Designed miniproteins, single chains, continued (2). Designs and how they scored, part 33

Each design is a single chain, and the fold is of that chain. pLDDT is the mean over its residues in the fold that is shown.

## One batch from the design tools (miniprotein)

Design m5126
Fold by ESMFold2-Fast:
Structure m5126 (fold): chain A 65 residues (1-65)
Amino acid sequence: SSLIENMVEGVRALLLELADSLSEEEMREGVEYLLKVLSTLYSPEDFEELKKKLEEAFAEILAER
């Protein structure tokens, strides 16, 4: 879904911006909070895809630090 792809890319851009200002722990807490919010807005199937892609994006950003 393009909506899922757009959400992942938007969150990726936000995480990249935050990576300059926040610790890994603060970023992790932010991602966990975001996932809780998204779990209420998406179907279980769409949320599972979003969660996987967001966790991949987060790991990728941390690897670049």
Scores: mean pLDDT 82

Design m5127
Fold by ESMFold2-Fast:
Structure m5127 (fold): chain A 74 residues (1-74)
Amino acid sequence: SQEERARQYIEELRAKIEELKKTGSDEVIKEVLDLIYRFGEEIDLSQLSPELRAELLRVIAEANELIKKYLDEK
């Protein structure tokens, strides 16, 4: 259940990262931040495999770095 939720979260976050790269919009930045916050509350990292946990953390780091880039460019 947690593994399946984490995989769905990764897919959703990757899709939003792609949307942010295309639009650069503040609205999409807010959506990415809201998604990270919401799933951070719902996903228990201790219940994930080490590989899935590492992948999730990498995708979150990619999202945060992209957001920082867009905020620094404005």
Scores: mean pLDDT 80

Design m5128
Fold by ESMFold2-Fast:
Structure m5128 (fold): chain A 77 residues (1-77)
Amino acid sequence: EKGEKAAKYSEKAMLALQQPNGEDEAKKYLQKAYDANPEAGKLAEKLLLESQSARSLEEIEKIKEEIKEKSYEIGSK
């Protein structure tokens, strides 16, 4: 439940960064992820930084899967 919300907001934050003025919207979704689960919010922020540095689509997909997995683990505790 909480992990699902955090993962969803994290994905929306990443999508927002595709827009030229997406920074404010990305911050909004990151804040919602933090509000749902602070640990998941930290993972979302890390994911955004990692995605900016990733050289391949496979690396980005792996990072997305990792945040989803950890968000659910945190939400289940």
Scores: mean pLDDT 64

Design m5129
Fold by ESMFold2-Fast:
Structure m5129 (fold): chain A 130 residues (1-130)
Amino acid sequence: SLAERLYEAIKNLDVEEVRKLLADPSILLSPEVIEAVYRALMEVANEKSPELYEIARILADAFLPILEELYKINPQATEELVTLLAYYLLQSGDIKRAMELIDKLEKIAGEKLSPVARSSIRYIRLLAGL
């Protein structure tokens, strides 16, 4: 399945396969694909590699234009993915992409933002020097 292919590509840090699979960002609106992305990112969380950071940038660019639609479908998974991606982007020094994701999530969610996501965003802003 597409979810299995994307999971394996992220887990193996295969940047080119991730880029190819995400050529249509609308695939990320599938709950199975969202879950696969989150699980794969969690498995490679400690890699701290250029490949992981490039995958985080590709995912951020893919998620950003569909973030409002994604939040309507699955608010919790959207909050978890956005905060995880922002953290990886900050580790790579990509403060601009990290903050674009966080700012858009806060604007979409407003007062509905979960306490866990609020804590994660506060930590992310502190790491960014904000």
Scores: mean pLDDT 86

Design m5130
Fold by ESMFold2-Fast:
Structure m5130 (fold): chain A 84 residues (1-84)
Amino acid sequence: EPAFTRELFLENLEIVKNADFSNREEALKALEALVHATFMYQLIGDAETARELIESIEDKVDLSNPELKALLISAKQMVETALE
């Protein structure tokens, strides 16, 4: 299915919302889905909702993992750029 469909967007939101962040594989998948969802929010002009989503999961992310940290930083930078 093509990227940036509403169905794919909702699927990515579900992945983020339902992820067990204590599980590395689920956390990685959820953060990849978060980056995708954040980009979609930026495209539809709703960067504030993306910020709220990031804030809701930020404290759950293992920042000692450089890959998870990089994905979280990428999502945060996308939101900050969109809110300028």
Scores: mean pLDDT 78

Design m5131
Fold by ESMFold2-Fast:
Parts: structure tokens; C-alpha cells; sequence
Structure m5131 (fold): chain A 81 residues (1-81)
């Protein structure tokens, strides 16, 4: 499974390389679904929120939505344990 650090590094790389927003959203969703740990999902949400503060409004909104999705997935995993 992917760690929060690996996903954050990949997101930063994609943004630096100018990957289209639609592809960024798709890839980020795929990566969130590959995280098997509620702890890692919460760390990912935290990192995405922190990184979003350095970005333009459109990218900030996308990362905040993804952070919310990661937080909800963490809650789902915790409810099943």
C-alpha cells in the first residue's frame, strides 16, 4: 500500500510538472484508495491541507477535497475495525 509521504511527494511532482487538473484529480483518488491504514490516511489529509496553503485557489480546492476524502476513508476503516 502507499504511504502518506509517497502520495504527497507524487502530488508535488505532478503539480511541478504541470499535469492537467483532471489527471491530477483521477490519480490522487486512485492513490487514496490504495492506502490501507487509517493512520496514513489521516497523515495524508494533514499533509494535503498544509501543502494546499502554498498553492493557487483552484489547486488548493482540489487538495482540500482530496484531504476530506482521505479523512472519510480513514473513518470508514476505523468503523470496520
Amino acid sequence: SLSAEEILDEVKRMIDEGVPIDELVRRLREMVEQVASAEELRELARGLREYSKTLPPELRTILLIAAGEAEREAERLEAEE
Scores: mean pLDDT 84

Design m5132
Fold by ESMFold2-Fast:
Structure m5132 (fold): chain A 73 residues (1-73)
Amino acid sequence: SEGVKEAIEKLTEMSELMGEGSKRGEELAKKMSQEEGKKIRRELILAGALAAQDKEKGLEEMKKIYDEGKKKI
């Protein structure tokens, strides 16, 4: 069914984008305090989830969070 196919595609995309956020968060977190690292990982994962719903907005947020995080290290 079309609805099942659409749901699987959406979940796969969300998983991949959240994974990208997690990877970027891990990269920054290893150079930060534990508290800052936890926060940045969470924010980047959530930006990935947002990108699955709104690609442009989610990717802009991910870039903003990542760039701000880089300035802290």
Scores: mean pLDDT 84

Design m5133
Fold by ESMFold2-Fast:
Formats: sequence, structure tokens, C-alpha cells
Structure m5133 (fold): chain A 75 residues (1-75)
Amino acid sequence: LSPQERGLELAGQVQREIGKRIPEDAQLSELSREQLEYILALVSRAAEQAEALGDERMAALLREDAEQIRALLAS
């Protein structure tokens, strides 16, 4: 598999894990601190894994998502 294909697989795994605890129709601004921290942990680890796999685009997207979640947690 190419790095990009591995990154897409990783993104799918992250979405599936989030979906186990977070409703798919929920907006980030409506989530509890615990739910936001859970997503942040998953997304941050996935960003590191994507970078290690050589999928710089997926790593950048996941880091951007992590920054958005951190901004919400800081509010």
C-alpha cells in the first residue's frame, strides 16, 4: 500500500473509534470535555502514525483537527 492508502485506512480507523463514543450528528462545540479529550488523544496519535507512514498530507490534516479540538478545550 502507498503511504496515502495507509493514511486513509488510519483515518477510517480513527473515525470508527470516535463513532463508538460520539454520535455522528454531534457538533464538536456540543461535546463534553471528556469527549473532546478522547477525540484529541485519538487524532494526535493518528497524526504521529500518519507521519511515520510517510503520509504528510494526512498527518497535516489530523494535526489541524487536533489544534481545533485544543482550541475548544481552551475555551
Scores: mean pLDDT 79

Design m5134
Fold by ESMFold2-Fast:
Structure m5134 (fold): chain A 72 residues (1-72)
Amino acid sequence: PPAPPLSPKQFRAAGAAVRLIMERGEATSREVAKEAGVSQGTATRTLNGLVERGSLKKVKKGKTTVYTFTPA
């Protein structure tokens, strides 16, 4: 199925995710939600959408799921 376009809140969350990953190498949905000023659910949906698009990948680090850039 095709990936849907990003909403304004999801676009903010996507920008926050890219920024955090550039600064730290990885980001959690909670950090993205706080940085973008969106709900954690919106941040999680946005990050999963970016994973579906091939822009990000999910990595489990202990108890926490983190997101980082996929290789091109």
Scores: mean pLDDT 76

Design m5135
Fold by ESMFold2-Fast:
Structure m5135 (fold): chain A 103 residues (1-103)
Amino acid sequence: MELSKKIVEISLTLDFIGLLEREPKYKKKAEELIKELAKIFGVSEEEVRELIRAAEANDMDRIREFVEKTELSEEQEKKLREISKEAFGIVFNRAVDRAIEKG
């Protein structure tokens, strides 16, 4: 159960950052979050971008393989959660703004 939850949480976080990358206004913020994730996971920024593409493509087998090979400390899991909350907060606020502009 916990492994499945971790796969979903990481996949969603990667999807949120992918959405930020597509918006010119948030591109710099997306780059900052990618750099932080690379440090947390102990991988290159290029590998994080590759994982974002996998998440966007719903390639859950690739995300699962990465999560199973990646051991995170309690501190690293806390930092990941902070990044997830920040990325989600920006995506949520953008969705609200868009809904107001269309309505």
Scores: mean pLDDT 80

Design m5136
Fold by ESMFold2-Fast:
Structure m5136 (fold): chain A 68 residues (1-68)
Amino acid sequence: SMTGELQAQAERLIAELEAMAADPRLPPSVREQLRLFIGSLRGTIETDPEVALRAAQLVLEGVRRLLS
């Protein structure tokens, strides 16, 4: 289903965000904020996977810019 596909995509992006949250090149404060955000995303996936996917994409892009 479309909802199942969106949930799977969001879960994949959350896994990428978790890997970034463990990256020592990010400041500790940024890593902590990212871990808190990931926790919020996990809750949102159950109620609104489309919103979770969109939010994960935006944050992932932001973190990629910080690492460039």
Scores: mean pLDDT 83

Design m5137
Fold by ESMFold2-Fast:
Structure m5137 (fold): chain A 136 residues (1-136)
Amino acid sequence: MKKEALEQLEKAREHLRKAVELSTDPEAKELLKLALALTEQAIVYLKEDNFELAIEYAVQAVKYTLEAIVTETDPEAIELALEALEHTIEALKLLKASKEKLQEIVEAIREAAEKTTDPEAQERLRSLAKEVEAYL
């Protein structure tokens, strides 16, 4: 569980790093940088066996990644951010984040799906929200 969650967060970190490099929108780039920093901090806490803070920082990383997806216009950066989002959510499931935290994520994903102008991102976000709800 901890090892598998760590592997998922490391994958999210790598995808966010690439998304930052490809991001063409200055506001989206700053949101991606915040998501990256929060993901890196979640990894630090997880390595220290501080599961509560690892979950808290990963949840915040999800929120900033979603805001970046809504703001970004580069399709490659959006795809990388979506992949990072999926890895972070898988880590939260593996860490057994509370029903309250997972519900908070479902609501954030649904809000992002309504705000995004990218039809592929919208469909993928709606699918992801339904998947997370299955674990509530």
Scores: mean pLDDT 90

Design m5138
Fold by ESMFold2-Fast:
Structure m5138 (fold): chain A 84 residues (1-84)
Amino acid sequence: SASLRALEAIGRIITSSELRPLSEEQRATIAALPLSPELRLHLEILLSHSKVALDVADIRAIAAVLQSGDVEAAEALARELAAR
């Protein structure tokens, strides 16, 4: 799907091989997002490998881009997050 391609594009920019547990706040935020169960699971996996610190607003911004399926917008957001 376009949403999964957008998620993969974000993952290429902000993830590493290092696994970091998600906070309760991050898990609660993801669970409340209007995403399919499959896309939520992939997002949880991506965020558990994120090399950048992501707050609730960042997670919501990622979700909005995933819903759009816009890979270019996803890459632009990921570069912004990685530049912090």
Scores: mean pLDDT 85

Design m5139
Fold by ESMFold2-Fast:
Structure m5139 (fold): chain A 64 residues (1-64)
Amino acid sequence: AALAAEAQAEAILREMLGDLAAQLNQGQLHRLVVALRLSPPDGPSTASLVQSLVEDEVQFLADL
């Protein structure tokens, strides 16, 4: 169903962003999170995804 496909796409996006964040240096990760917080894609599930990235970023920012 379309709803299930959308949920699957968001799960894949979350994993892709996690993989991307793991490959970024601390400065690049900071810029990505700031961009997502200032201009997130629409939707409450996106807010949750951004929140997860912010929580990961806080630890990386401490090393900057």
Scores: mean pLDDT 57

Design m5140
Fold by ESMFold2-Fast:
Structure m5140 (fold): chain A 124 residues (1-124)
Amino acid sequence: ESLLEESDLPKDLKEALSKVFKDLQEKYKLNEEELKKLINLLLNVLFKDSNKKEKYKEALKFYQELVKLLKKIDPSLEVDENDLYDISVKTKEFLYKKIKEVVGEEAAEKLKKYLKEKRKKQYK
């Protein structure tokens, strides 16, 4: 499944994220299943910001799986596995850092601006 292609992201941001995911796959020897899982988890953290407080326990398990994959990529990653907010913040920082390293600073800033504007337009 191509969750990235199905997203409402501008084409240039989709290309930026695609380059990051390819770099992560090649550099960290992720298999196809691990890559698909990582993409799915990252996109959900970025775009589906948990609007359902009643599903905290389910969301936490989902984010804990993401933390395991991120620690495989960056073993120095300091994150509280039981804090949904900390996981969300650290995941966004990780992705912005990777976009900056692989694509460039302008692409990372564009993603940050896009996410801020999208959140302003989403109601509850």
Scores: mean pLDDT 70

Design m5141
Fold by ESMFold2-Fast:
Structure m5141 (fold): chain A 81 residues (1-81)
Amino acid sequence: MDEVIALARELMALAAEKMSPEEFERFERLVKELLLYLQEGRISEEEAIAVLKEAIALVNAGRTEEAIELLRRFVEEVRAR
């Protein structure tokens, strides 16, 4: 849990620096939904860590739209479970 919270905080700080306000608002909603799914036991900590690390790598590379799309697809997949 602590690792997930640390990764989410790092990701949100990077997103705030790299994203437009509109991108950031969409991204924040997706991150919050991912964390809700983890809290509800719908995803594992391992799944959350993997997705957050991939999102961090994309945001660091300036691939902000790809990071948003990654989280959107992940959230949609979990909703379909």
Scores: mean pLDDT 85

Design m5142
Fold by ESMFold2-Fast:
Structure m5142 (fold): chain A 107 residues (1-107)
Amino acid sequence: EKNKERLENLSKVLKEFIEEVKKKNPEGFEKAKKEVKELYEQSKSNEELIKKLHEKYGIDPVLVGYIVQVTSLLNDEELMLDSLASLIVFPEKQEELFERLKEALAE
């Protein structure tokens, strides 16, 4: 049950980040979501998706792997796609997001 609360806290952090990105750059978000969905559909594994996001957008593969794992445990593919799209729009927010996720996990 502690694991469920931690996953819910992590979900909240991701959703808050997504809403901030949608508010600041709604057009960029929709474009990035389409690109992530195409990469996801073309990827044979999560490892291939992580590699493609790192190579194309410079997103930290550890952060992508963490988001993929958390959203998989939540059974929320849409949250995964939206989170990754948000990082494509604001790649400079990667470190801030990772720190917020670590804080949510520690609670």
Scores: mean pLDDT 84

Design m5143
Fold by ESMFold2-Fast:
Structure m5143 (fold): chain A 61 residues (1-61)
Amino acid sequence: MSRDERLARLRELLARGSVSQDELAEILGVSKASVSESVAGIPGDDPTLRMLRMAVAGLSA
């Protein structure tokens, strides 16, 4: 998917407040293991959602 399509999809998931690691891996074009490892390093109640926020910020820059 294009960068714009990817960013739009990530923003939609962020607005819904719900995302799976599988969905993040597919949208970002990385392995599920990579997402799982990154999420494991993020403290807090919703590490997957926090990673989603970081991805949106990174792709927006």
Scores: mean pLDDT 74

Design m5144
Fold by ESMFold2-Fast:
Structure m5144 (fold): chain A 70 residues (1-70)
Amino acid sequence: SVEELADRAFALYADENGRLTIEQAAAAISLVTGLPLEKAREIAKEVDKNGDGYLTREELIEALKKAFEL
């Protein structure tokens, strides 16, 4: 499930504050979905509601759902 993929990404790559950077999230989305890294980065930025350059677990789940809809 996308929830399991998100949980794995956070377990492996989250920073000390429990956040993924846009670049880490984009790389994870690209690897899982096969999308080009640039497209994955666009999706990651789109779900970054605070514009702080980090994704929460919930935002990564949204990004994965969007990526699989393409």
Scores: mean pLDDT 80

Design m5145
Fold by ESMFold2-Fast:
Structure m5145 (fold): chain A 107 residues (1-107)
Amino acid sequence: MKEIAEKVLEFLEAFLEALKNNDLGSDKLSEILEKYTLEEIIEMLKKVNEALGNDPALEEVIEFLELLAKGKSLEQIADEKGISLEELRKELIEKLEAAIEKIKEFL
C-alpha cells in the first residue's frame, strides 16, 4: 500500500502544480503519464481511497480524473457543471490539496 500511495501522491502533487500554473502539458506531469496511464493512476487512487475509509475530497478527485480519462477537457467538464473554467480549477485545487494532506497522514 505505501508504494502505491507514494506513486499516486507524486501524480497528485504534479497535477496540483500543473493546475496552479495553468500548464497541464508540464514536463513532470507528462513524465508520470508516460510511465503510468491515467486509468492505472485512477485504479491506484481507488485502492488508496478504500484504505483511507473513502475520503470525500479524494472521491471527487477520482471522479474528475475518470472524466479526463474518458477524453473530456477541463472546458467541457466546467461547461457540464455550469461553472467557469476558473471556478472548476479553484474547486479542483482545493480538493487536491485536501486529498494530498490525507494521503500524507496515511504514509
Scores: mean pLDDT 81

Design m5146
Fold by ESMFold2-Fast:
Structure m5146 (fold): chain A 83 residues (1-83)
Amino acid sequence: MEEVEEEVEKFLRGVDLGVRIANAIEQGNYEEAEKLIEEAAKDPDVARSAAGMLRSFAKIDKNPEVAKKLKEAAERVEKLAGL
């Protein structure tokens, strides 16, 4: 069951990075957001989870400018990861 543990670990890491990227964008800390995007993009499974979280936050965000930046961050994570 080592492969199942690795899949869960990558999923949770992607979720954590997605949350951290969203928080950085909401705070206007775009340098931190970019570093976290690059970190998330290092592994395709992590990137997929992070992008999924960013898209989910974009759908519920009350600020349309932040929602747009969250969607752009999700797209950038996927592009850098080759997804």
Scores: mean pLDDT 83

Design m5147
Fold by ESMFold2-Fast:
Structure m5147 (fold): chain A 84 residues (1-84)
Amino acid sequence: MKVTVTDEQLDAINAALKARDEEALHQTLVDILVSNGLSEEVAEHLARLIVQDLKDSGFLDRFTEDLSKLELESMLNFYLALHR
């Protein structure tokens, strides 16, 4: 399934990334995934994996420029493909 995000969801993700607010990032990722048809349980698990990967890769620590909608959607669809 191809994940899409709203402008409001994109703004929330960019705000959480800039603030380095792992809790807000996790919650917004869950909301996006659930809105795209994932169950709460699967969304929670995948969001946790995404946040951990962003931390471990150093992406979260060096984040300064807003993600575009295409960049965020591509990232989320990559993680979904790995889950399959």
Scores: mean pLDDT 83

Design m5148
Fold by ESMFold2-Fast:
Structure m5148 (fold): chain A 80 residues (1-80)
Amino acid sequence: DPAALVGRDFRVVRVERKGGATLIELDAPIGPVGTRVTLEFAGKRYEGTVVRSDERGSVIATPYIEGLRVGDLLRLVGVE
């Protein structure tokens, strides 16, 4: 249940820019492909969508998140 993960921090494993979107790979799965999430970084909130998920992690498509680097923590603050 992705809602049970709200309040958890996820480590950024990889950041890619592709077709105007930012693809962020996280160190744990959040939910199935198509899950909408709200992530918090540096006091700002960003909406994203899970575009890949496996047992090791997830990839979230987001708008550009300024200053985000590999090794940073993103807090999951909402799931839809």
Scores: mean pLDDT 85

Design m5149
Fold by ESMFold2-Fast:
Structure m5149 (fold): chain A 67 residues (1-67)
Amino acid sequence: MEELAEIAKEVLGVDEVKPDDRLFDLGANAEAIVEFIKRIREKFGKEVPVSLVFEDPTVEALADHLA
């Protein structure tokens, strides 16, 4: 959870990300989503489909998929 929030903060350039914040409400565009997925792959070694993030664009939902 915390590691995903840190990646989202770095990618979006924001000071805080809550687990239930929608990435798009924080100003994420398609390029930011792709970068976020790339960072998740580098950190956790797991591939996340872009479609998954568009369907459920929260740190909480992504953490559940990575657990």
Scores: mean pLDDT 76

Design m5150
Fold by ESMFold2-Fast:
Structure m5150 (fold): chain A 106 residues (1-106)
Amino acid sequence: EEEERVRRDLINLTKFLAEIAKELGVDEAASHLEQARDLLEKGEDPQKVADHLRKAASIFEKAGKTDLAKLARQLADLVENGGSREDIGVLYVAAAVLKVVIEKEK
């Protein structure tokens, strides 16, 4: 039950980051985040999920989206090493704050 709830939280956060990437026009990062989400939904190897999240982070960094790159790397670390719902929640709040900041920079 707890493991399934953690997986659902990881899926939701990965989906949210993909939506932010699309809104910013960083479509290549969004593609890797969507691949990571699909792998999470299928219960695939955490290392494969983490690899796609790190690819998204590298793309964000090249696009100058340093805060999103940091979040994607932290999410990859949680997927690979394991993390609590509290750890995932902290990253979700950080992503939500970044979305608000991005919307106000117009």
Scores: mean pLDDT 84

Design m5151
Fold by ESMFold2-Fast:
Parts: C-alpha cells; sequence; structure tokens
Structure m5151 (fold): chain A 87 residues (1-87)
C-alpha cells in the first residue's frame, strides 16, 4: 500500500543525502525508489533495510545533520527488524 511506497522512497533519499548529493537529490532518489517499490506490488521485500535507510534520510534532514542520520539509520534497522520479526 501507500505506506510501503513512502518507506521505499525515503531509503534512496537517505543514501543520496549521505553520499553528499544533498536534500534535493535525496528527494528525487526517494521518489524513484517509491515508484519501483510500488511496481513490486508491496510483496514486502526487506522492510528492515527500507526502514533503516528511511530513518537515515529523515535524520539527515534539517534536524540532526549527517551524523544524526547514520545513528538514526542504525537504530531504525534494529527496531524495524525487531518489529517485523524477520527472525
Amino acid sequence: GPHLGVGAATPAGGAGSDEGVGVEGAAEAAREAAERAMKDGGTGGRVGVAASTEAGGTGSGEGEGPEGAKEAGRRAAEEAMAGAGLE
């Protein structure tokens, strides 16, 4: 559903901003990722991975900066994997 699209959109955005592309590049990458995730039909995929990068993108926004993004991404990965019950 739309919730999965949002999660996928942000992971690519996080990677872009962390790489030094900036917020604008992150937004564009995030949009492309959402498009691809929706085409997959939301059959799931790696929710943990998507969530970890999503938090990274969010943290790197205008709030906490690039260092916060890394920490947020790591914490989100733990929480997402625990919540999703991957194993």
Scores: mean pLDDT 46

Design m5152
Fold by ESMFold2-Fast:
Structure m5152 (fold): chain A 98 residues (1-98)
Amino acid sequence: MKETLAEFTVAPGETKTVTIEAYAPKGHVLSIEAIGSSDDLVTRVTKVEGAEASTELSIPGTTSLNLEGEGKVTVTVTATNKGDKPVKVTIVKKTTPL
């Protein structure tokens, strides 16, 4: 159910954008999380294409997006490092039955 889709490092003062493809199965909620190793990391989901989606507010270190519906989805995640050290970002997919 829980799966790592991408890992990357964001340098101090840098903004990185990654595009992830995932599948939302019928009768399930597909959650996409961007997890950072620092409170100075701001992550945001900037674009969702495909299944029905809700966008959550960016939280330092973590951003979640819950998708409901069925089909292939394309999710664009933007990560900005406002700190003075490199931060590792992990994008995780979690599928939960309704």
Scores: mean pLDDT 72

Design m5153
Fold by ESMFold2-Fast:
Structure m5153 (fold): chain A 90 residues (1-90)
Amino acid sequence: DLTDEQIEKVIDAILETLRSSKDPEVQKAAEILEEMKKEIKDPKERGDLATLIFTKLGATPEQQQAVFDYFLKKVKDPKLKEKIEEIRKW
């Protein structure tokens, strides 16, 4: 299992990669992740949000539905659920 510090390093590497893209959709993904990172301070929750953003960018619609449904059932915090739904609708 990744430590909280390792999760944060992975998220920072993801953000750097997304920001370096010339694709407007990928740049928008970086903006969404940065905004959510400011509001969500827990490294594991930030890791979950990064996973959802990557799922949105690269997974099939059926895979996206399964992953988003899993996280929405697991997450109890209404604010975090709202952020997950924001990623899903993007």
Scores: mean pLDDT 74

Design m5154
Fold by ESMFold2-Fast:
Structure m5154 (fold): chain A 66 residues (1-66)
Amino acid sequence: MAKKVAEAALETARQAGVPEEVIKRAEDYLKEGKYAESAKLATNGALRLGQEAQDAVVQAMADVVS
């Protein structure tokens, strides 16, 4: 579950236009098994773009755990 949540957050953040440097760091956390850190970085990156981008990432994560 945690891995799928992090993958959904990362993919949605990438689609929202989060900078590639932030996406790369989140991918590195994902590869290290640090799923919570990856998801947090993706979510925070999206928030810097705006509330709608953050909401999209949060919704994508929620859809995985429901």
Scores: mean pLDDT 82

Design m5155
Fold by ESMFold2-Fast:
Structure m5155 (fold): chain A 80 residues (1-80)
Amino acid sequence: SKETLALVLIIAVEAGLFALRQLMEKKGYPEEEIKAFEEEVRSKIDKAREYLKQGKVDEAIKIAEEAGEWITRREKEVLA
């Protein structure tokens, strides 16, 4: 179902954020920069979860996908 897809995407984004944080720490990124990025992504995760609670599944999917794209872009920069 779309609800299951939304939940899977939210979980994947949370896992991706956790992994990216560890990578950024090992690469010597400033803690302030890591926290700022985490706060932005966490805000999107929280909004996606809130939409899901409200039954706004399509909105939850969209925000979760946007958060995933932010993680992918940051990962690309960190690995460059």
Scores: mean pLDDT 88

Design m5156
Fold by ESMFold2-Fast:
Structure m5156 (fold): chain A 73 residues (1-73)
Amino acid sequence: SPILEQVDKLNKQATDVLLDPTVSDQEKIAFIDQVLAELDELEKKASPDDQLYIGMTKGTLEIAKAVLKLVLR
């Protein structure tokens, strides 16, 4: 699916940013927020099967964001 290929690209970009030690935790959170917004737009255009996959990807990124926010306490 072309949509899932775009989802994979966004997930890979988010993972690369999350693993970059030169990027601040605040910048990581801001980037995840942008990726989540892009995934929301893709989910609206996706088939039901693709929506499940996008939802799982969004869930993983939201957990990563929550962990980063706990560190920034």
Scores: mean pLDDT 86

Design m5157
Fold by ESMFold2-Fast:
Structure m5157 (fold): chain A 65 residues (1-65)
Amino acid sequence: SEEVEKLKEQAEEALKQGDYQTALRIAGQIISLGETKLGLEIMAEAYRVAGQDQAAELFEELAKE
């Protein structure tokens, strides 16, 4: 959907700026819209930016389901 595409772009922009908190919030919105895999992938990237590598690995595995 156009809404999900816009949210994805906003999350990618936040991640480029190191704003992992905003990316996590947007990922939650994407998941609530039914795009679970995409939201989990963004959460994994956000945790990498936050330096939380173990959390990132867990979300990367969840996104593969």
Scores: mean pLDDT 89

Design m5158
Fold by ESMFold2-Fast:
Order: sequence, then C-alpha cells, then structure tokens
Structure m5158 (fold): chain A 102 residues (1-102)
Amino acid sequence: SKKTEVGLKLAREGYEIAVEGLRNNDAYKAGYGLGIAEAGLEAVESDPNASKEDILEAEILLGLAAINYGVAKMFSEDPEEKIEKGYEEGLKEGKERAEKEG
C-alpha cells in the first residue's frame, strides 16, 4: 500500500535525521527526526494492508531514532523546551506529509 510505503519512508528519514542530529550535537534536529519517525509508524499502523513485518520495521526505526534523540538530549546545553519543540515540529510535518503523500 502507498500509505505503508510513505510511512516506512518517513520512519527511515526520521531515523537518519535523528542520527545526524546526534552527530552534529543538535538535539532539536534529533527530536525533529524522532517526530518524523513517529508519524511514519502512525501512518503504517493506520493502514489495514500493513503487514506485521512493516509495523515492526517502523517500530525499530522509531526506537533507534528515540535512542539517538535521548543521547543528543543528554549532551545538549540547549533548554529542554527548545529541544522538545523539535519533536513537536517533526511530528506535525511528518503527519502532514503522510496525509498528503499516503
């Protein structure tokens, strides 16, 4: 299904963004990646044609994004409120993309 395809793409992109956020000491970006990955999982889970394997792949990618975000947040000197805004903006953008493309 196109919705599952878009959801898995968002989960992968979110993970990659979270990894880049950690590499660059940018916890806002890592949070943004987490938000995108979560929107990806929601898109896969909302598709009745998604296999259990598709859901598991999205869950793993979200989990990996969360680990990278957690580590980036631990080493960040930025205010927690600013960091959390990254997650909120990523989730919003990911949901809008899933609705438009899925």
Scores: mean pLDDT 90

Design m5159
Fold by ESMFold2-Fast:
Structure m5159 (fold): chain A 89 residues (1-89)
Amino acid sequence: KLSQIIADSTPEVRRLIVEAAEKLGVKLNGIELNNLVSAAYSYALGYDDEAEFLVNSVSNRLNLSDEQKEKLLEAVRRAAELLRERIEK
């Protein structure tokens, strides 16, 4: 059941992260996008340290400003909240 909720939610989580990155003028490749989606899953499951590590790794690779990094982190947390609501029902 959990794996099905994650599978069904993945396209929407990806879309939210891509839209947020586009608003920040940031272009994500497939690896960077996958890491941010994984960060959203980690936040949804309560693994905050792992999620922050993934967001920091992507932000450092892209040489993001502190403001861009914080906005990207906010977007990942919003995607995680959507996942959490669906997991908790």
Scores: mean pLDDT 82

